# Designs tried in a protein design run: designed miniproteins, single chains, continued (4). Part 2

Each design is a single chain, and the fold is of that chain. pLDDT is the mean over its residues in the fold that is shown.

## One batch from the design tools (miniprotein)

Design m12036
Fold by ESMFold2-Fast:
Structure m12036 (fold): chain A 79 residues (1-79)
Amino acid sequence: MSPEAQKVREQLQTFEEKQKAGEEVSEEEYEELVKAAKENKELAPYVIEYLERLMKDPSAKLDKELAEKTIEELKKLLS
């Protein structure tokens, strides 16, 4: 695995831990994550998987409309 992919995986794990603790992921943190996936396509599958898991969790504090749009944008990037 590339060093970049490993760093993003660690960041995603940190975000999951924050959400399990009831903390919100800020809009700024979310935008940085999306930007990283757009700049490096190999990261997009990890970000998509993370967002899809959050959308399935009814307790997750997430803008589902924004997450759905982001998933579609990243899927188009991989197409």
Scores: mean pLDDT 71

Design m12037
Fold by ESMFold2-Fast:
Structure m12037 (fold): chain A 101 residues (1-101)
Amino acid sequence: DNAKLAREYKERREELVALARAVLAEIRALGGARTEAEWAEAMRAALKRLGVSPEEAADALRALIDEERGRLLKNPSTGENLLAASLDDIEAFLRELLANG
């Protein structure tokens, strides 16, 4: 049933996005000025507290970044560019985390 498979893929994507939002909330709660290395260590600690592997978090955050970039492409003039900058910073920190894991 192709309709069932499409629904299951959508549900998995929505679960990954929800997980990514939880990870992002933990990362943002850290606050303050940080180097990339300090953010990578803080991200690892946050993921450990959430009980999520770096690989699962990376997949979830990538899915969220793709979704939000799609929204920004549709509405570039609404001030959503600030979110794009934040997502690029988070992607850079994920690359650092994956390079060390």
Scores: mean pLDDT 60

Design m12038
Fold by ESMFold2-Fast:
Structure m12038 (fold): chain A 67 residues (1-67)
Amino acid sequence: MEKEILDLVKQAELAYYLGKKEEALKLGDEAVELVKRNEVSDEVRKVVERAEKIREEVKKELEENRT
């Protein structure tokens, strides 16, 4: 389980770096959802904070494009 969460965070970061914002948001959402459904270590929670930061950045970019 923890490995899957870490892999999702890494994939979200890579997608964000490549400009795939919607994919990065989806992967970040999946990582956060897994943390909510499973009891995880503090180390894993710290890594998930990076996915939450990506989600914030993507949401901000998407909101700035709304009229």
Scores: mean pLDDT 76

Design m12039
Fold by ESMFold2-Fast:
Structure m12039 (fold): chain A 63 residues (1-63)
Amino acid sequence: SDEAKALENSSKSHEGLAQQLLDEAKSLGKKESEEYLKKHQPEIDKSLELSEENRKKSEELRS
C-alpha cells in the first residue's frame, strides 16, 4: 500500500539522518567526536526511535 511505502521511506530517512550524524562524529578527532555526540545524542536517539516506529507501522500495514 502507498501508506506502508511512505512509512518505510520515512523510516529510512530517519535512519539516514542518524547515520549521517554518526558519520560526522566519526570524521572528527577523538575529543571533538565525543563533544559532538554529547551535543547531538538527543537528535540521534529521536531519529532512531522514529525510524523504528515507522518501520513497525509499515510492517503491520503489509501484514
Scores: mean pLDDT 84

Design m12040
Fold by ESMFold2-Fast:
Formats: structure tokens, C-alpha cells, sequence
Structure m12040 (fold): chain A 81 residues (1-81)
């Protein structure tokens, strides 16, 4: 679920704010989530409007890249815990 993914990322960021040693990774994760959010919002709005496809090919590629980068950052954070 799009909402569950967003919530999980925010929870990881909040955990890192309690540990100053992981703060740098939290900043990078937050920036990637900010870049991803408008793409997720566009898809959610389109789904509510009954539209099947709303992202351009470039936006789809950017979404996939951001999701991969977020997964990598989360894996790095878990290694430091």
C-alpha cells in the first residue's frame, strides 16, 4: 500500500532523529521521500478519479529510481542499528 510505505518511511526518520549518529541518513531519506510524495499523490488522485495511468514514462522512471534509493537507504540504516 502506498500509504503504508509512506508511514513506514516516516517512522524510520523519526527513529533516526532520536539517534544523532544516524541523522545524516535520516536527512537523505527525508529528501527522497519528498521527491517521491508528489508522484504518489498524483497516482492516488488518479485512482480516486477512476483513471488508470497518469504518470509519464519519465515520471515512472523517476518513481522507480526514488523507490530503489529509498530501499537502499533503509537497508543502510538497518545495518547501523
Amino acid sequence: HMHAFEQKALEEIEKLLDDPELRQLAIELYQKMLELKPLLDKEAEAARAGKKIVLTDEQKAEKEKLEAEIRQLLAEIRKLE
Scores: mean pLDDT 72

Design m12041
Fold by ESMFold2-Fast:
Structure m12041 (fold): chain A 81 residues (1-81)
Amino acid sequence: SELEKQAQELLEQQYQNGLRLGKLAEEGRREGPETWERRMAEVAAQMAKVVSPEDARGAAERALEAGRAALEAYERLQAEK
């Protein structure tokens, strides 16, 4: 659909913010389940503005996982310094 296409373009535009999103996700994971659920809810709420509520959680989970992978790659690069 046109909305799905717009959502995909927005995710691509926000790819550069993946490190920040991944940092929040990793922080939530380290601090425990309550912080993780809060971060998930925040991202899902933003996604719900563009996609259906059922799709919003899935999109948020994928975005946070992608951001976490980007953060891991960034940390590996920093560790080499």
Scores: mean pLDDT 63

Design m12042
Fold by ESMFold2-Fast:
Structure m12042 (fold): chain A 54 residues (1-54)
Amino acid sequence: MNKQEHVDQMLASAAPLLSPQAMAELRTDLEGMLREGASVEELTRAFAAHLLAA
């Protein structure tokens, strides 16, 4: 539950920094990781990787 709020905040923070395609890829990856039970640390690492790849 708290992880979903963390993901929502990360997506909101990335919106002005990423293209629409990169945002869709980020959202898909983070939602997929949530379904697999990823930790907040893993979600944050994936978020950082998407920002660095942009």
Scores: mean pLDDT 80

Design m12043
Fold by ESMFold2-Fast:
Structure m12043 (fold): chain A 66 residues (1-66)
Amino acid sequence: MMASREAIDEAVALAGAGRFDEAAEVLRRAGGDGHSADMATTRAAALYGGEVGRNFARAAKAAGLA
């Protein structure tokens, strides 16, 4: 199930601040899935750069989202 837009926006902001584990936990708590993780990591990469997107993707995978 896709996480809400608000949860995705919060997770992207946390990832931009380097808080990748907290960003992944926001998506997980909101009932996010792999699609939610893909959307959030893609948006983070677009806004903050590919390294931020890659670090967020690793945290999401560790949280069981991808």
Scores: mean pLDDT 80

Design m12044
Fold by ESMFold2-Fast:
Structure m12044 (fold): chain A 85 residues (1-85)
Amino acid sequence: MKKRAIAYLGNAVGNALLAMQTGSEDAVKKAREYRDNLEKLGATELAKQAGEVVDKAEQTVEANRKKAEDAARQAELAREAAARA
Protein backbone atom coordinates (compact mmCIF):
# COMPACT_ATOMS: atom_id res chain seq x y z
CA MET A 1 0.00 0.00 0.00
CA LYS A 2 2.72 2.58 0.90
CA LYS A 3 4.44 2.18 -2.51
CA ARG A 4 1.20 3.03 -4.36
CA ALA A 5 0.58 6.14 -2.23
CA ILE A 6 4.12 7.44 -2.87
CA ALA A 7 3.82 6.69 -6.62
CA TYR A 8 0.45 8.48 -6.86
CA LEU A 9 1.81 11.49 -4.93
CA GLY A 10 4.85 11.67 -7.22
CA ASN A 11 2.70 11.43 -10.35
CA ALA A 12 0.20 14.04 -9.07
CA VAL A 13 2.96 16.55 -8.20
CA GLY A 14 4.97 15.76 -11.35
CA ASN A 15 1.98 16.30 -13.63
CA ALA A 16 1.02 19.50 -11.76
CA LEU A 17 4.56 20.89 -12.20
CA LEU A 18 4.52 19.87 -15.89
CA ALA A 19 1.18 21.69 -16.30
CA MET A 20 2.61 24.85 -14.70
CA GLN A 21 5.67 24.69 -17.00
CA THR A 22 3.89 23.77 -20.29
CA GLY A 23 0.27 24.98 -19.82
CA SER A 24 -0.98 21.44 -20.57
CA GLU A 25 -4.61 20.83 -19.55
CA ASP A 26 -4.01 17.07 -19.97
CA ALA A 27 -1.29 17.29 -17.30
CA VAL A 28 -3.74 19.08 -14.94
CA LYS A 29 -6.31 16.32 -15.56
CA LYS A 30 -3.76 13.57 -14.81
CA ALA A 31 -2.63 15.36 -11.64
CA ARG A 32 -6.26 15.47 -10.43
CA GLU A 33 -6.78 11.76 -11.23
CA TYR A 34 -3.70 10.79 -9.17
CA ARG A 35 -4.88 13.02 -6.27
CA ASP A 36 -8.28 11.27 -6.39
CA ASN A 37 -6.51 7.88 -6.30
CA LEU A 38 -4.70 9.00 -3.11
CA GLU A 39 -8.07 9.81 -1.49
CA LYS A 40 -9.43 6.39 -2.53
CA LEU A 41 -6.43 4.77 -0.78
CA GLY A 42 -7.23 6.70 2.42
CA ALA A 43 -3.97 8.69 2.19
CA THR A 44 -5.79 11.87 3.28
CA GLU A 45 -2.66 13.85 4.26
CA LEU A 46 -0.90 13.11 0.93
CA ALA A 47 -4.11 13.80 -1.02
CA LYS A 48 -4.35 17.22 0.70
CA GLN A 49 -0.73 18.07 -0.20
CA ALA A 50 -1.27 16.92 -3.80
CA GLY A 51 -4.53 18.93 -3.96
CA GLU A 52 -2.76 22.17 -3.03
CA VAL A 53 -0.20 21.71 -5.86
CA VAL A 54 -2.93 20.69 -8.35
CA ASP A 55 -5.00 23.80 -7.45
CA LYS A 56 -1.98 26.05 -8.08
CA ALA A 57 -1.32 24.30 -11.42
CA GLU A 58 -4.96 24.79 -12.50
CA GLN A 59 -4.83 28.52 -11.60
CA THR A 60 -1.51 28.92 -13.49
CA VAL A 61 -2.81 27.15 -16.63
CA GLU A 62 -6.02 29.28 -16.60
CA ALA A 63 -4.03 32.53 -16.22
CA ASN A 64 -1.68 31.52 -19.07
CA ARG A 65 -4.68 30.63 -21.29
CA LYS A 66 -6.25 34.07 -20.74
CA LYS A 67 -2.95 35.79 -21.55
CA ALA A 68 -2.56 33.72 -24.75
CA GLU A 69 -6.15 34.48 -25.84
CA ASP A 70 -5.66 38.22 -25.23
CA ALA A 71 -2.34 38.23 -27.15
CA ALA A 72 -3.92 36.32 -30.08
CA ARG A 73 -6.83 38.80 -30.24
CA GLN A 74 -4.47 41.79 -30.19
CA ALA A 75 -2.30 40.21 -32.93
CA GLU A 76 -5.39 39.62 -35.11
CA LEU A 77 -6.59 43.22 -34.68
CA ALA A 78 -3.11 44.52 -35.59
CA ARG A 79 -3.03 42.27 -38.68
CA GLU A 80 -6.48 43.52 -39.80
CA ALA A 81 -5.44 47.15 -39.27
CA ALA A 82 -2.25 46.62 -41.32
CA ALA A 83 -4.28 45.02 -44.15
CA ARG A 84 -6.54 48.11 -44.32
CA ALA A 85 -3.60 50.54 -44.47
Scores: mean pLDDT 80

Design m12045
Fold by ESMFold2-Fast:
Structure m12045 (fold): chain A 100 residues (1-100)
Amino acid sequence: STLAELDAQAQEALANGAPPEERALLLMRAAVMGILIAEKYGNEAEREEAARRREQMLEYLQTVLGLEPEEAERRLEELEAEARAQEESILADVAAELAA
């Protein structure tokens, strides 16, 4: 659900001609959330793919955005922390819905 919402936000930003920086941020947030979900809830193949995607994200931050390796790692850790906070919110909502 949240991955679909993040993807919808990214698609809406693209359709509405949002600035490249805003589009990149939304796409990065969607990608990091997808990686987190696959790592926690995926099968073995999905977890291996998630590990590769995480490495690709670090490479992107270093090569495209020009970040030093240490800065790229910190930025990715910040995005992962945001994704975990969002996941906790979703799990709380799902638990409430299942209790109803």
Scores: mean pLDDT 72

Design m12046
Fold by ESMFold2-Fast:
Formats: structure tokens, C-alpha cells, sequence
Structure m12046 (fold): chain A 110 residues (1-110)
């Protein structure tokens, strides 16, 4: 579990940086890179959690986190494919929801 906790904390740090960049008019490509890195770390952490016997205690939190990430990926992917500008306020709210899910999960893991 320590490795999963470390991965989730790093993902949280990257998502907080992405939110800060979105609020300060930072580069969209940098934001998307930070989000992609954070999601990769979350996916690795989730894999480690699923290898634990007590995975059932985390099932609802993992589902909530997975759904939120999946929806974010689809929205970003569609925007890129269609050449539509990213809604920065909507992205911030989506990232804040993912952060809340990470914090709930960390509280249960620690």
C-alpha cells in the first residue's frame, strides 16, 4: 500500500499544478501533459490496490475515481479530435472532483 499512496500523492501534486496553470492562463499542452502523467500514476496506484485482499473496501471509491477519469479523457479526446478549445473552468471542476476522490481514497489507505 505504501507505493500506491506515494503514486496517488504525486498524481495529486500534478493535478494541483494543472489547476494552477488553468487558472493563470498557462499553456494548454503543459496542462494536458500534467493531466496525462497524473492519470498514468493513478492507474498504476489502482492496479496495486486491486492486488490487495481488502479491495472490496475500496470498490466504490475506485469506481468513482475511474468514472471521473474516463469522462475527463473522453472530453479532452473529443475536443482535440474536433479542434474545439478546452473549457478551462469545466476542466478545473473536473480535476477538483478527481482530487476529492483521491483524498477520500488516501484517507482510507493511510
Amino acid sequence: MKEAIELLKEAKRLLEKAIDLLRNGGDEDEVLRLIDEAIRLIEEAVKLIKENENVEEFKDDLLELGVSIGMLRIVIGVAKALGIPLDRELLIKALEEILKAIEKLLKKLE
Scores: mean pLDDT 83

Design m12047
Fold by ESMFold2-Fast:
Structure m12047 (fold): chain A 61 residues (1-61)
Amino acid sequence: SRKEQLRVIAQIISLSGEYSLLVREARKESDPARKQQLLEQAQQLQKEIDSLMQQLKSIEN
């Protein structure tokens, strides 16, 4: 439905913002271990975004 589509879009936008912040923190991080943890968290968010993008495509098709 249209309402579900808009809700999924809103979630993608929100998570994309969180992803951008984590990547920015990782770029500024000088400690390799901490940098790896931040990138790992960003990759987990990316998987969630990818899942929502697939849901959006199934609604739009």
Scores: mean pLDDT 85

Design m12048
Fold by ESMFold2-Fast:
Structure m12048 (fold): chain A 111 residues (1-111)
Amino acid sequence: EPLPEDATPAEAQARLSQAIVEGKPAELVREYARKAGLTPGDLIALLRTAIEAGVRNPEVLDALKELAEQYDSPARPYLLEAIDAIRAGNVDEAREHLRKAAEAYQAFLDA
């Protein structure tokens, strides 16, 4: 279901996390992500949650990949590789890419 127009970013982020775990349609995932204003760090946390929940819905992963592609961040290439690894079922590879994404994002913030 669509969010109210006056929904806060925090409300959108909560609905996004739940929608991904519950396997909601990609269109809702895109709407929630747009309103949530996710940082690269937020997306790393969300992808870790998706791995633990066993999420493999290709349409949902495509929506998250589209979000990652919009980042002007050194974490972007690692986020893209992590999403592709999740889609392939390579969870250990996905976790390693997310670790590298987190390190790249933290280094960028510390620079």
Scores: mean pLDDT 80

Design m12049
Fold by ESMFold2-Fast:
Structure m12049 (fold): chain A 89 residues (1-89)
Amino acid sequence: SEEREIRLVALSGVGAEAEAAGDEEVVQYVGGLIIELSNDPEAVREELAELGVDPAAARLSPAERAELEARIREAEELVREKRRKAAEE
């Protein structure tokens, strides 16, 4: 549960950064991962579709996907660090 929550927060952050940077492919790919991890995947898919996010349209090469997964892992570690610090204060 905690790891799922950490990954969802990390994916939301990566997706927001990608949207700000104009990385539409990354936004679509991350959207797909958020749907898969959501408690209600169909409701989240419908919400993201209204925002123009189509995970099926993502076209990342294996190398680009590996780089994005590394970026997501780094974001997850930052979320864990922030949660750890918040729990201490």
Scores: mean pLDDT 80

Design m12050
Fold by ESMFold2-Fast:
Structure m12050 (fold): chain A 76 residues (1-76)
Amino acid sequence: MSDLERLERTLQGVLEAEKAGEVALAVHGVREAERLALTSDVPREVAIALLEETRAQLTDPRVIAAVDEAIARIRA
């Protein structure tokens, strides 16, 4: 599996966890996506775009806040 495919799968897991009401699991998934973005060969611009696309589909403010923090750290 490519680093990009791993990031996409991780973000899909975030969406599925939120839909299931598993907020803590969704937040954990966002942190794993951040780690993958910072430690893998995925370009920062691509990782940020995928996180922004994921954010648009989220409804829980705690999960949205975790994505916003991840994007800020990747941009730093």
Scores: mean pLDDT 88

Design m12051
Fold by ESMFold2-Fast:
Structure m12051 (fold): chain A 85 residues (1-85)
Amino acid sequence: SRELRRRRRLQEVNDQLRELSNAFSKSINEKDPKKREEYRKRFRKLAKELLGVSDEEIDYLLTPSPESTHRLGRLIQQRLDEVRG
């Protein structure tokens, strides 16, 4: 049914957005520079795939500020709203 397909898509997107948020957090807070760089790469890949953002936007999101954090939150909410239809 369309409703079951929509629920599965929502679950998949929620799982992917959780992975995105985890990669974002670790890209900032990871103490090992090599591991931090790998999380930055993972965040960049996921942000392009899930949020449709440019490299310039991702560089902005990876610069910690209240404004960039709010922007990331809005992009995540927009993606969830799109999947909900």
Scores: mean pLDDT 83

Design m12052
Fold by ESMFold2-Fast:
Structure m12052 (fold): chain A 80 residues (1-80)
Amino acid sequence: MAAAEAAFDALVAALEAGDVEAALAAAIALGKALSEIEDERERAVKFTSAALIIIGAAIDGRISFEQANEIFAALKAAME
């Protein structure tokens, strides 16, 4: 959990700042951490929360929807 929680907090901070490069790095770190979580429910909850904050950042105009899709794709790829 500690690694996933730290990566999630980093993603939130990067998205709040509109820092796409930091958000991409945090999403990759989060995806890797989520792939190590054995509890499927915990993994699903963290993934869904990350997806919602990424979309939320685009809705708020902090990043573009294209950038949000790129960050989300990086998160998904890191989990595989």
Scores: mean pLDDT 82

Design m12053
Fold by ESMFold2-Fast:
Structure m12053 (fold): chain A 78 residues (1-78)
Amino acid sequence: SKEEELVERLVALVEKLAATFEPEIAAQLKAYTKELAEKILKSPNAMELIKATLRALVEETEDESLKREAEELLREAE
């Protein structure tokens, strides 16, 4: 589904962000991201949760490349 494709791409973006941290923190963030992705896909409001998460990444991310990828995903989700 569109929600599954968007969540997979969202997970990949968060994993890229996590990789910029120390390995111990990166591992914790990756585990948390996988758990969150599963919860989002089980939600009746999956698309709204995906869009909210992408908006947060656009607002909080200082990395221009990750911000652009998040903005592109947000456009595809809308």
Scores: mean pLDDT 78

Design m12054
Fold by ESMFold2-Fast:
Structure m12054 (fold): chain A 68 residues (1-68)
Amino acid sequence: MEEFMKKVKEKLIAVGVSEEEADKIVKQLELNYKGGTSLENILTALYLWLRDKGVSAEKAEEVIKELE
């Protein structure tokens, strides 16, 4: 789990998300996962969040695929 969340943070920073914003979303996703949210739903939530931040669909999909 820790390695996965580190990878998520690195990918978010690489697509232009600030370190502070990346830390906040990573904490939220980790809490959701520990609360019983499936990995598939975690990745879906991350994709939608990236799109809301203005990341293109192509780049957001690439981030998600690299986390699979």
Scores: mean pLDDT 80

Design m12055
Fold by ESMFold2-Fast:
Structure m12055 (fold): chain A 93 residues (1-93)
Amino acid sequence: MEEAVKLAKEALKLAEQGKFEEAVELAKQALAVGKGRLSEESAELVEETALIFVEQGKFEYAVELGRLILQGMENVTKGIGAVLRIIGAILDS
C-alpha cells in the first residue's frame, strides 16, 4: 500500500478536525517517505488540506503546504497551478 498517499489522506482528515499542526506534519512526512517527491494523488490531497486551512483562516499553514507541493511535484506547471488555486482561495476569503 502507498505510504505517502496514506499519510496525505490522514493529513486531510486531521485538517477537517481542526488539527492543523498535525496535518502539516503528516504532509511533510508524505513528502519524506516519497524521498522528496509527491505523486499527483498525494499532491491533490495536500492541496485539499491547504484549501481547508484557507477556509479556517490558517493562511500561513496553507502557504507552507503550497511550498511542499512545489518541492514535491516533478511537473512544475501543475505545482504552480496548485499554488495559484490556494492563493486565489486566500484572496476570496
Scores: mean pLDDT 80

Design m12056
Fold by ESMFold2-Fast:
Structure m12056 (fold): chain A 80 residues (1-80)
Amino acid sequence: SVLEEIEKKLEEAYAEFLKEYPDLSKELIEKMEYAKKKILETTKELIERGVPEEEIKEEFENELELALESMRKAAEAEKK
């Protein structure tokens, strides 16, 4: 299903991010988990509304890119 595909991509992207930044603060980990939850909630809502799978994937990709960019900037700021 599209939800399973998105969940897999989300987990893989965040696993790669954690490998790049293994010493993240508790605050950043909580922010990351919140972003994951929001992306999954949005995906489920789009599925329930019958939005086409291609549009759901595009929205997911955009949200993931923005979340990862935000997290990367925050992680770099912590390293100084």
Scores: mean pLDDT 82

Design m12057
Fold by ESMFold2-Fast:
Structure m12057 (fold): chain A 95 residues (1-95)
Amino acid sequence: PSLEELQAMSTEELLALFPQELQEELSVLPKPLLVSIAYHYLSGLESEQAKDYDSAAEAYEEAYLIVNNADNPSLKKAKLYFSTQAGIMRIKAVT
């Protein structure tokens, strides 16, 4: 999806794009960060579906960095999720 499409979404619509277990945790973030995280997360999903595991890993790593740089200890599940997804993609890229 385009960044412009994500910017047009409400906060509630943006949160619905993520796994249910992450939605409460991510709800504390300002909308611009949610848009950026959603953009990279969805790019990761698209690359994963295309079996472009290197690009998928890079996209999940970018989502992780945005969450990590928010410096909010409440974001533990989101950090773990994106780092785990990136790691799985790196393993798939070499196996």
Scores: mean pLDDT 85

Design m12058
Fold by ESMFold2-Fast:
Structure m12058 (fold): chain A 74 residues (1-74)
Amino acid sequence: MEKFKESLEKFRESVLEAVRELLAQGREAHARTLAEAAIAMMRKESEKYSEEEQKIVEEIIEEFRREVARLFEE
């Protein structure tokens, strides 16, 4: 369980870095598309796992959405 969560958190951090870089380049539309695609991919992938693991994925998605919203407000 912890290894699965750690892998998802690293993926989240990687996507956040990419979103930040795209925003720094003025590519806001691309940054939004990337964030939406990442959320969709995480949700689709979670369907293959247990209900407990799906809950972890949803928690990570919710955290990611808050961080992305903050980046767009900056």
Scores: mean pLDDT 79

Design m12059
Fold by ESMFold2-Fast:
Structure m12059 (fold): chain A 100 residues (1-100)
Amino acid sequence: MEEIERLVEEAAELVENMDTEEDVQRALELLDRALELLLEEMRERGEPEELIEAVRVLAEGLKIEIEIAYLKKQGKPVPAELEERLAALRARLRAYIAAQ
């Protein structure tokens, strides 16, 4: 938990202050590592596969949001494919929440 929290905090700081593609890549790497550790812990705790999948989908959406935020900060156009992928992931999460 402490390691996951540290990785997420470091990623958040990079996202808040992202000026270069290297900052974005580092933030995504930290989030991927945090996700790996979180999913391993959830599986060890016997969490339902549906919840584990929902967390994976949420994390994938967050990574896309970070990429979009960086492009907007740089004044670059956001590819339609990123917006479409984010919308699809959000729809999947809404369906999961509605099933709860």
Scores: mean pLDDT 81

Design m12060
Fold by ESMFold2-Fast:
Structure m12060 (fold): chain A 69 residues (1-69)
Amino acid sequence: LQEQLERVAKELGVSVALVRGVAGLILHFGEPTDEQLRHLARALGVSVETVRRTAKRLSELIKEGKLKL
């Protein structure tokens, strides 16, 4: 799992902490809400757009069976 999250972080040019945060939201809540994504963006000092792109990519990988949380 960690290796897969690190690969996604590198692909998107974002921190592994952001990818882990988004993965945690998906694992616990399914589809993250806009409010959850905004909260994570504030906590990590990144743009909401960056968090949304990360969430979309992780959701795609999970749907394709390429990532198991």
Scores: mean pLDDT 79

Design m12061
Fold by ESMFold2-Fast:
Structure m12061 (fold): chain A 94 residues (1-94)
Amino acid sequence: FLEELYEFLVKQLEEFERIRDELLEQTDDPSVRRALELLERAARAAREGRYEEALVLAAAAQLIGARRLPPDTDEEAVLEEARARLEANLKAAE
């Protein structure tokens, strides 16, 4: 299960890196820009084999982008929420 999830994550992050520069040029929304920054960090973590960190960063990016969280939102708080959601989802998938 985790191996398939990591493969899916890597594929999604590769697609994101391909279009990242275009997305950055198309948006002035600070929440979207912050989400893109977290996705870039997730892609780097995945390339370095830190798949769990990459999943948490990608989930945090989704939370910031979907909720339009302010750019000064505490990063650690968002990462903790993302981690808790991932743990709950993994437990529910048993």
Scores: mean pLDDT 71

Design m12062
Fold by ESMFold2-Fast:
Structure m12062 (fold): chain A 55 residues (1-55)
Amino acid sequence: TVRELVIKAELEKLGLSYEEVKEMVERGATAEDLAKKYGISLSTARNIVRALRSL
């Protein structure tokens, strides 16, 4: 879907792998887990988790 393409593009801009991040969220990873692993802000991580869970 267009939403998946937009999320993928935003993750690529941050230097993150869409497939890896998606798998982590599907396994129940929290925004805090993503922030710690990728060195991104907690607010950015929360937006990513919310977007992926809404697909």
Scores: mean pLDDT 80

Design m12063
Fold by ESMFold2-Fast:
Structure m12063 (fold): chain A 62 residues (1-62)
Amino acid sequence: SKLEQALQRAQELLNESLRNNDSLAELVKRLTKLRDEMLAQGLSDDQIAYILDQVGARLAEL
């Protein structure tokens, strides 16, 4: 589904950001671009919120 593909994309983006040792500001910029991409793909606000919540949960485990 589009939601599963977007979640995988978000996880890949987070992993890339961590490998690059991005600052918090750089991570926020990448997440903003991801949100814009998800909106362009036709994901709902609830689906976008779910994906960003999953990213936040993963960050909290680090």
Scores: mean pLDDT 79

Design m12064
Fold by ESMFold2-Fast:
Structure m12064 (fold): chain A 84 residues (1-84)
Amino acid sequence: LPEEVEEALRRLRELSEQIIELAKNGSPLSEIQKLLNEMEELARRMAELLRRTAPPQADAVIQEFENLVSNTKKEVEKILAEQK
């Protein structure tokens, strides 16, 4: 994979952990939503790049980005439901 794509995947994992920690700590919903939007935008841009270049592993990597975003959202929704 290009170094940029590997760095983006690492950043998405870091953002996921940070977002979940903020949700658990009762941080403002606006900050959580901001970081979730940032995570989604990064994942979309990387998926677009991979689809254009179409390396043999593109579909698997795109799926990993999508799963990471989806799993983070589900975990945040569970935490927020318990706090409200």
Scores: mean pLDDT 80

Design m12065
Fold by ESMFold2-Fast:
Structure m12065 (fold): chain A 61 residues (1-61)
Amino acid sequence: SSEEERLKTEIDAAASWALAEKGLVDDAEARAAVMAQVDEAIALVNQGDFEGARALMAEIQ
């Protein structure tokens, strides 16, 4: 759905912002840690838990 695609885009944006804010966009370990949080949030989106996904997204930012 359009809501699922929008939320996934927002999660990816939150991850990019978190890495940029820390100055760690090229740090492989930091990227892996943030992407693990992204994967967890996206799993909730795929389960239809948009509220849970947004809560995890807020922790990434």
Scores: mean pLDDT 82

Design m12066
Fold by ESMFold2-Fast:
Order: structure tokens, then sequence, then C-alpha cells
Structure m12066 (fold): chain A 78 residues (1-78)
């Protein structure tokens, strides 16, 4: 349902905030970001006709992708 999707998106946003606040190793940040991206993509695909849900899921994907990219650069530089 739309309400369940909204709840899941809020949970993903909380996980994303916790990931940003934690000083986790780069590899662990990448793994957690990948899970957030996959879950947000599933919600976006399921609710493709709901513009607000698609917008929120897309923003979560973008933020998680940024964390993943920066963490990947750190990992490869080591």
Amino acid sequence: SREEAEKKLKELEKELKELRASNLPAQERIERADKIIEEAQKIREEFKDDKEIVRKATLIEAEATTIRMLSFVELKAA
C-alpha cells in the first residue's frame, strides 16, 4: 500500500542519516548504501505512477549513491 511505502521510505531515510553520522569503514558504508539503493529502487518501481513516492525514493537513491561513490573512492585510494 501507499502508506506502507511511505513508512519504508521514512525507515530508509533514517538508515541513511545513521549511515552518514556513523564513522563506519568504507567497505561497510558501501554495503549499507547498496542495500538502501536496492530497497528504494523496488519501492520506486512498485509505485511508478505515484509522483511523490517516486520523488522521495529517487532522492534516497541519489543520497545513498553519493555515499557509495565517496566511500568507493576512499576504498580504492587505500
Scores: mean pLDDT 86

Design m12067
Fold by ESMFold2-Fast:
Structure m12067 (fold): chain A 75 residues (1-75)
Amino acid sequence: TRFGRENVERALAALRAANDPAARMTGEEFMARLPDGEGAMVGMVLSGAGVDPAAEMTAGDVLDLLEEALATGEA
C-alpha cells in the first residue's frame, strides 16, 4: 500500500482499542485520541480517500477506510 501495510494495521488496532464502532466525532478528534503515529496514519488514509478531517464520521467508517486501504493497496 501507499502507506505501508504495517502502519495501517497498527492504526486499525489502536482505533479499535480506543473507540466503539458507533462512536461519532470528527476525523481530527479520532486522530487526537490515538498515539501520534497511528493518528497521523488515520489522517493520511482520510486524505487519500478524499475525506475532510473536520467532517463528522463514525469509528466504523474510519475502520472501513483503513481495511479498504489494506485490501486495495491504494490508501
Scores: mean pLDDT 77

Design m12068
Fold by ESMFold2-Fast:
Structure m12068 (fold): chain A 77 residues (1-77)
Amino acid sequence: SERQKILEETIKRLQEVFEEYKPFLSPEQQKQLEDLVNQAISALQSLVDQNKLSAQQVRDAGDQIIALVKAEAERLK
């Protein structure tokens, strides 16, 4: 339950990053960022499904993934 809530919050934050950067990107760059966000969501879902990490470790992984996606979005613009 707690891990699932962290996952849902992280997915929302990743979608917010995409919407924030979308106006600064070409259609090709938008597709690249969308694909990266979808890959990040899949990776986080896999981590939660494996049930090997604590809630804190899922939160830390989510924060790191958001930071990496945001850095890539910033690099693209």
Scores: mean pLDDT 83

Design m12069
Fold by ESMFold2-Fast:
Structure m12069 (fold): chain A 84 residues (1-84)
Amino acid sequence: MTAMRVIEETERYIEENPDLSKEEIRKLVSRAVAEALRIIGLREQARLAIRLGREEEARRAIEELRELGEDEETIEELERRLEE
């Protein structure tokens, strides 16, 4: 759910900072969308790697997700499935 949190946190930041220019808002939205898509992609890569028994690929994707601030619950679920 970190992808949605990136979007929601960006929306909250914009709402709390009414003095932001239209250009600054556009850049914030663009960055949030790009980050959310990266997180979604890595999450699906991790899940697929786990299903295929590709342990090294799964571990790499999980580590990148952790670095991007993915939900601890999601990370723990992926690590648990990798150990099963």
Scores: mean pLDDT 80

Design m12070
Fold by ESMFold2-Fast:
Structure m12070 (fold): chain A 93 residues (1-93)
Amino acid sequence: MVEKGKEVFKKYHAGMHGENGEGTEGVAINIKKDSLADHLPGVLTYYPELKLPGSELPDEVIKELLTNGIPDIIPPLDLSDEEKEALVAFLKS
């Protein structure tokens, strides 16, 4: 599951975030270690849990973000339930 999550992440995000989600300075945050709200505080109006780093987010919040996104900030992703579970496992690893 974690390995599959890394593959899904690499396919959609690795160009901006690196293969391990470590981030790219000035472009994208370290997805596992950094809080999205520290860079985009407006996201807290959608999901107050986004004050936490990605590795600490509730699984349900991660899946909701992947499904619905946040208008003008995070695009919704057309992922299978298995791919969403794999990404959750990757973020928590």
Scores: mean pLDDT 63

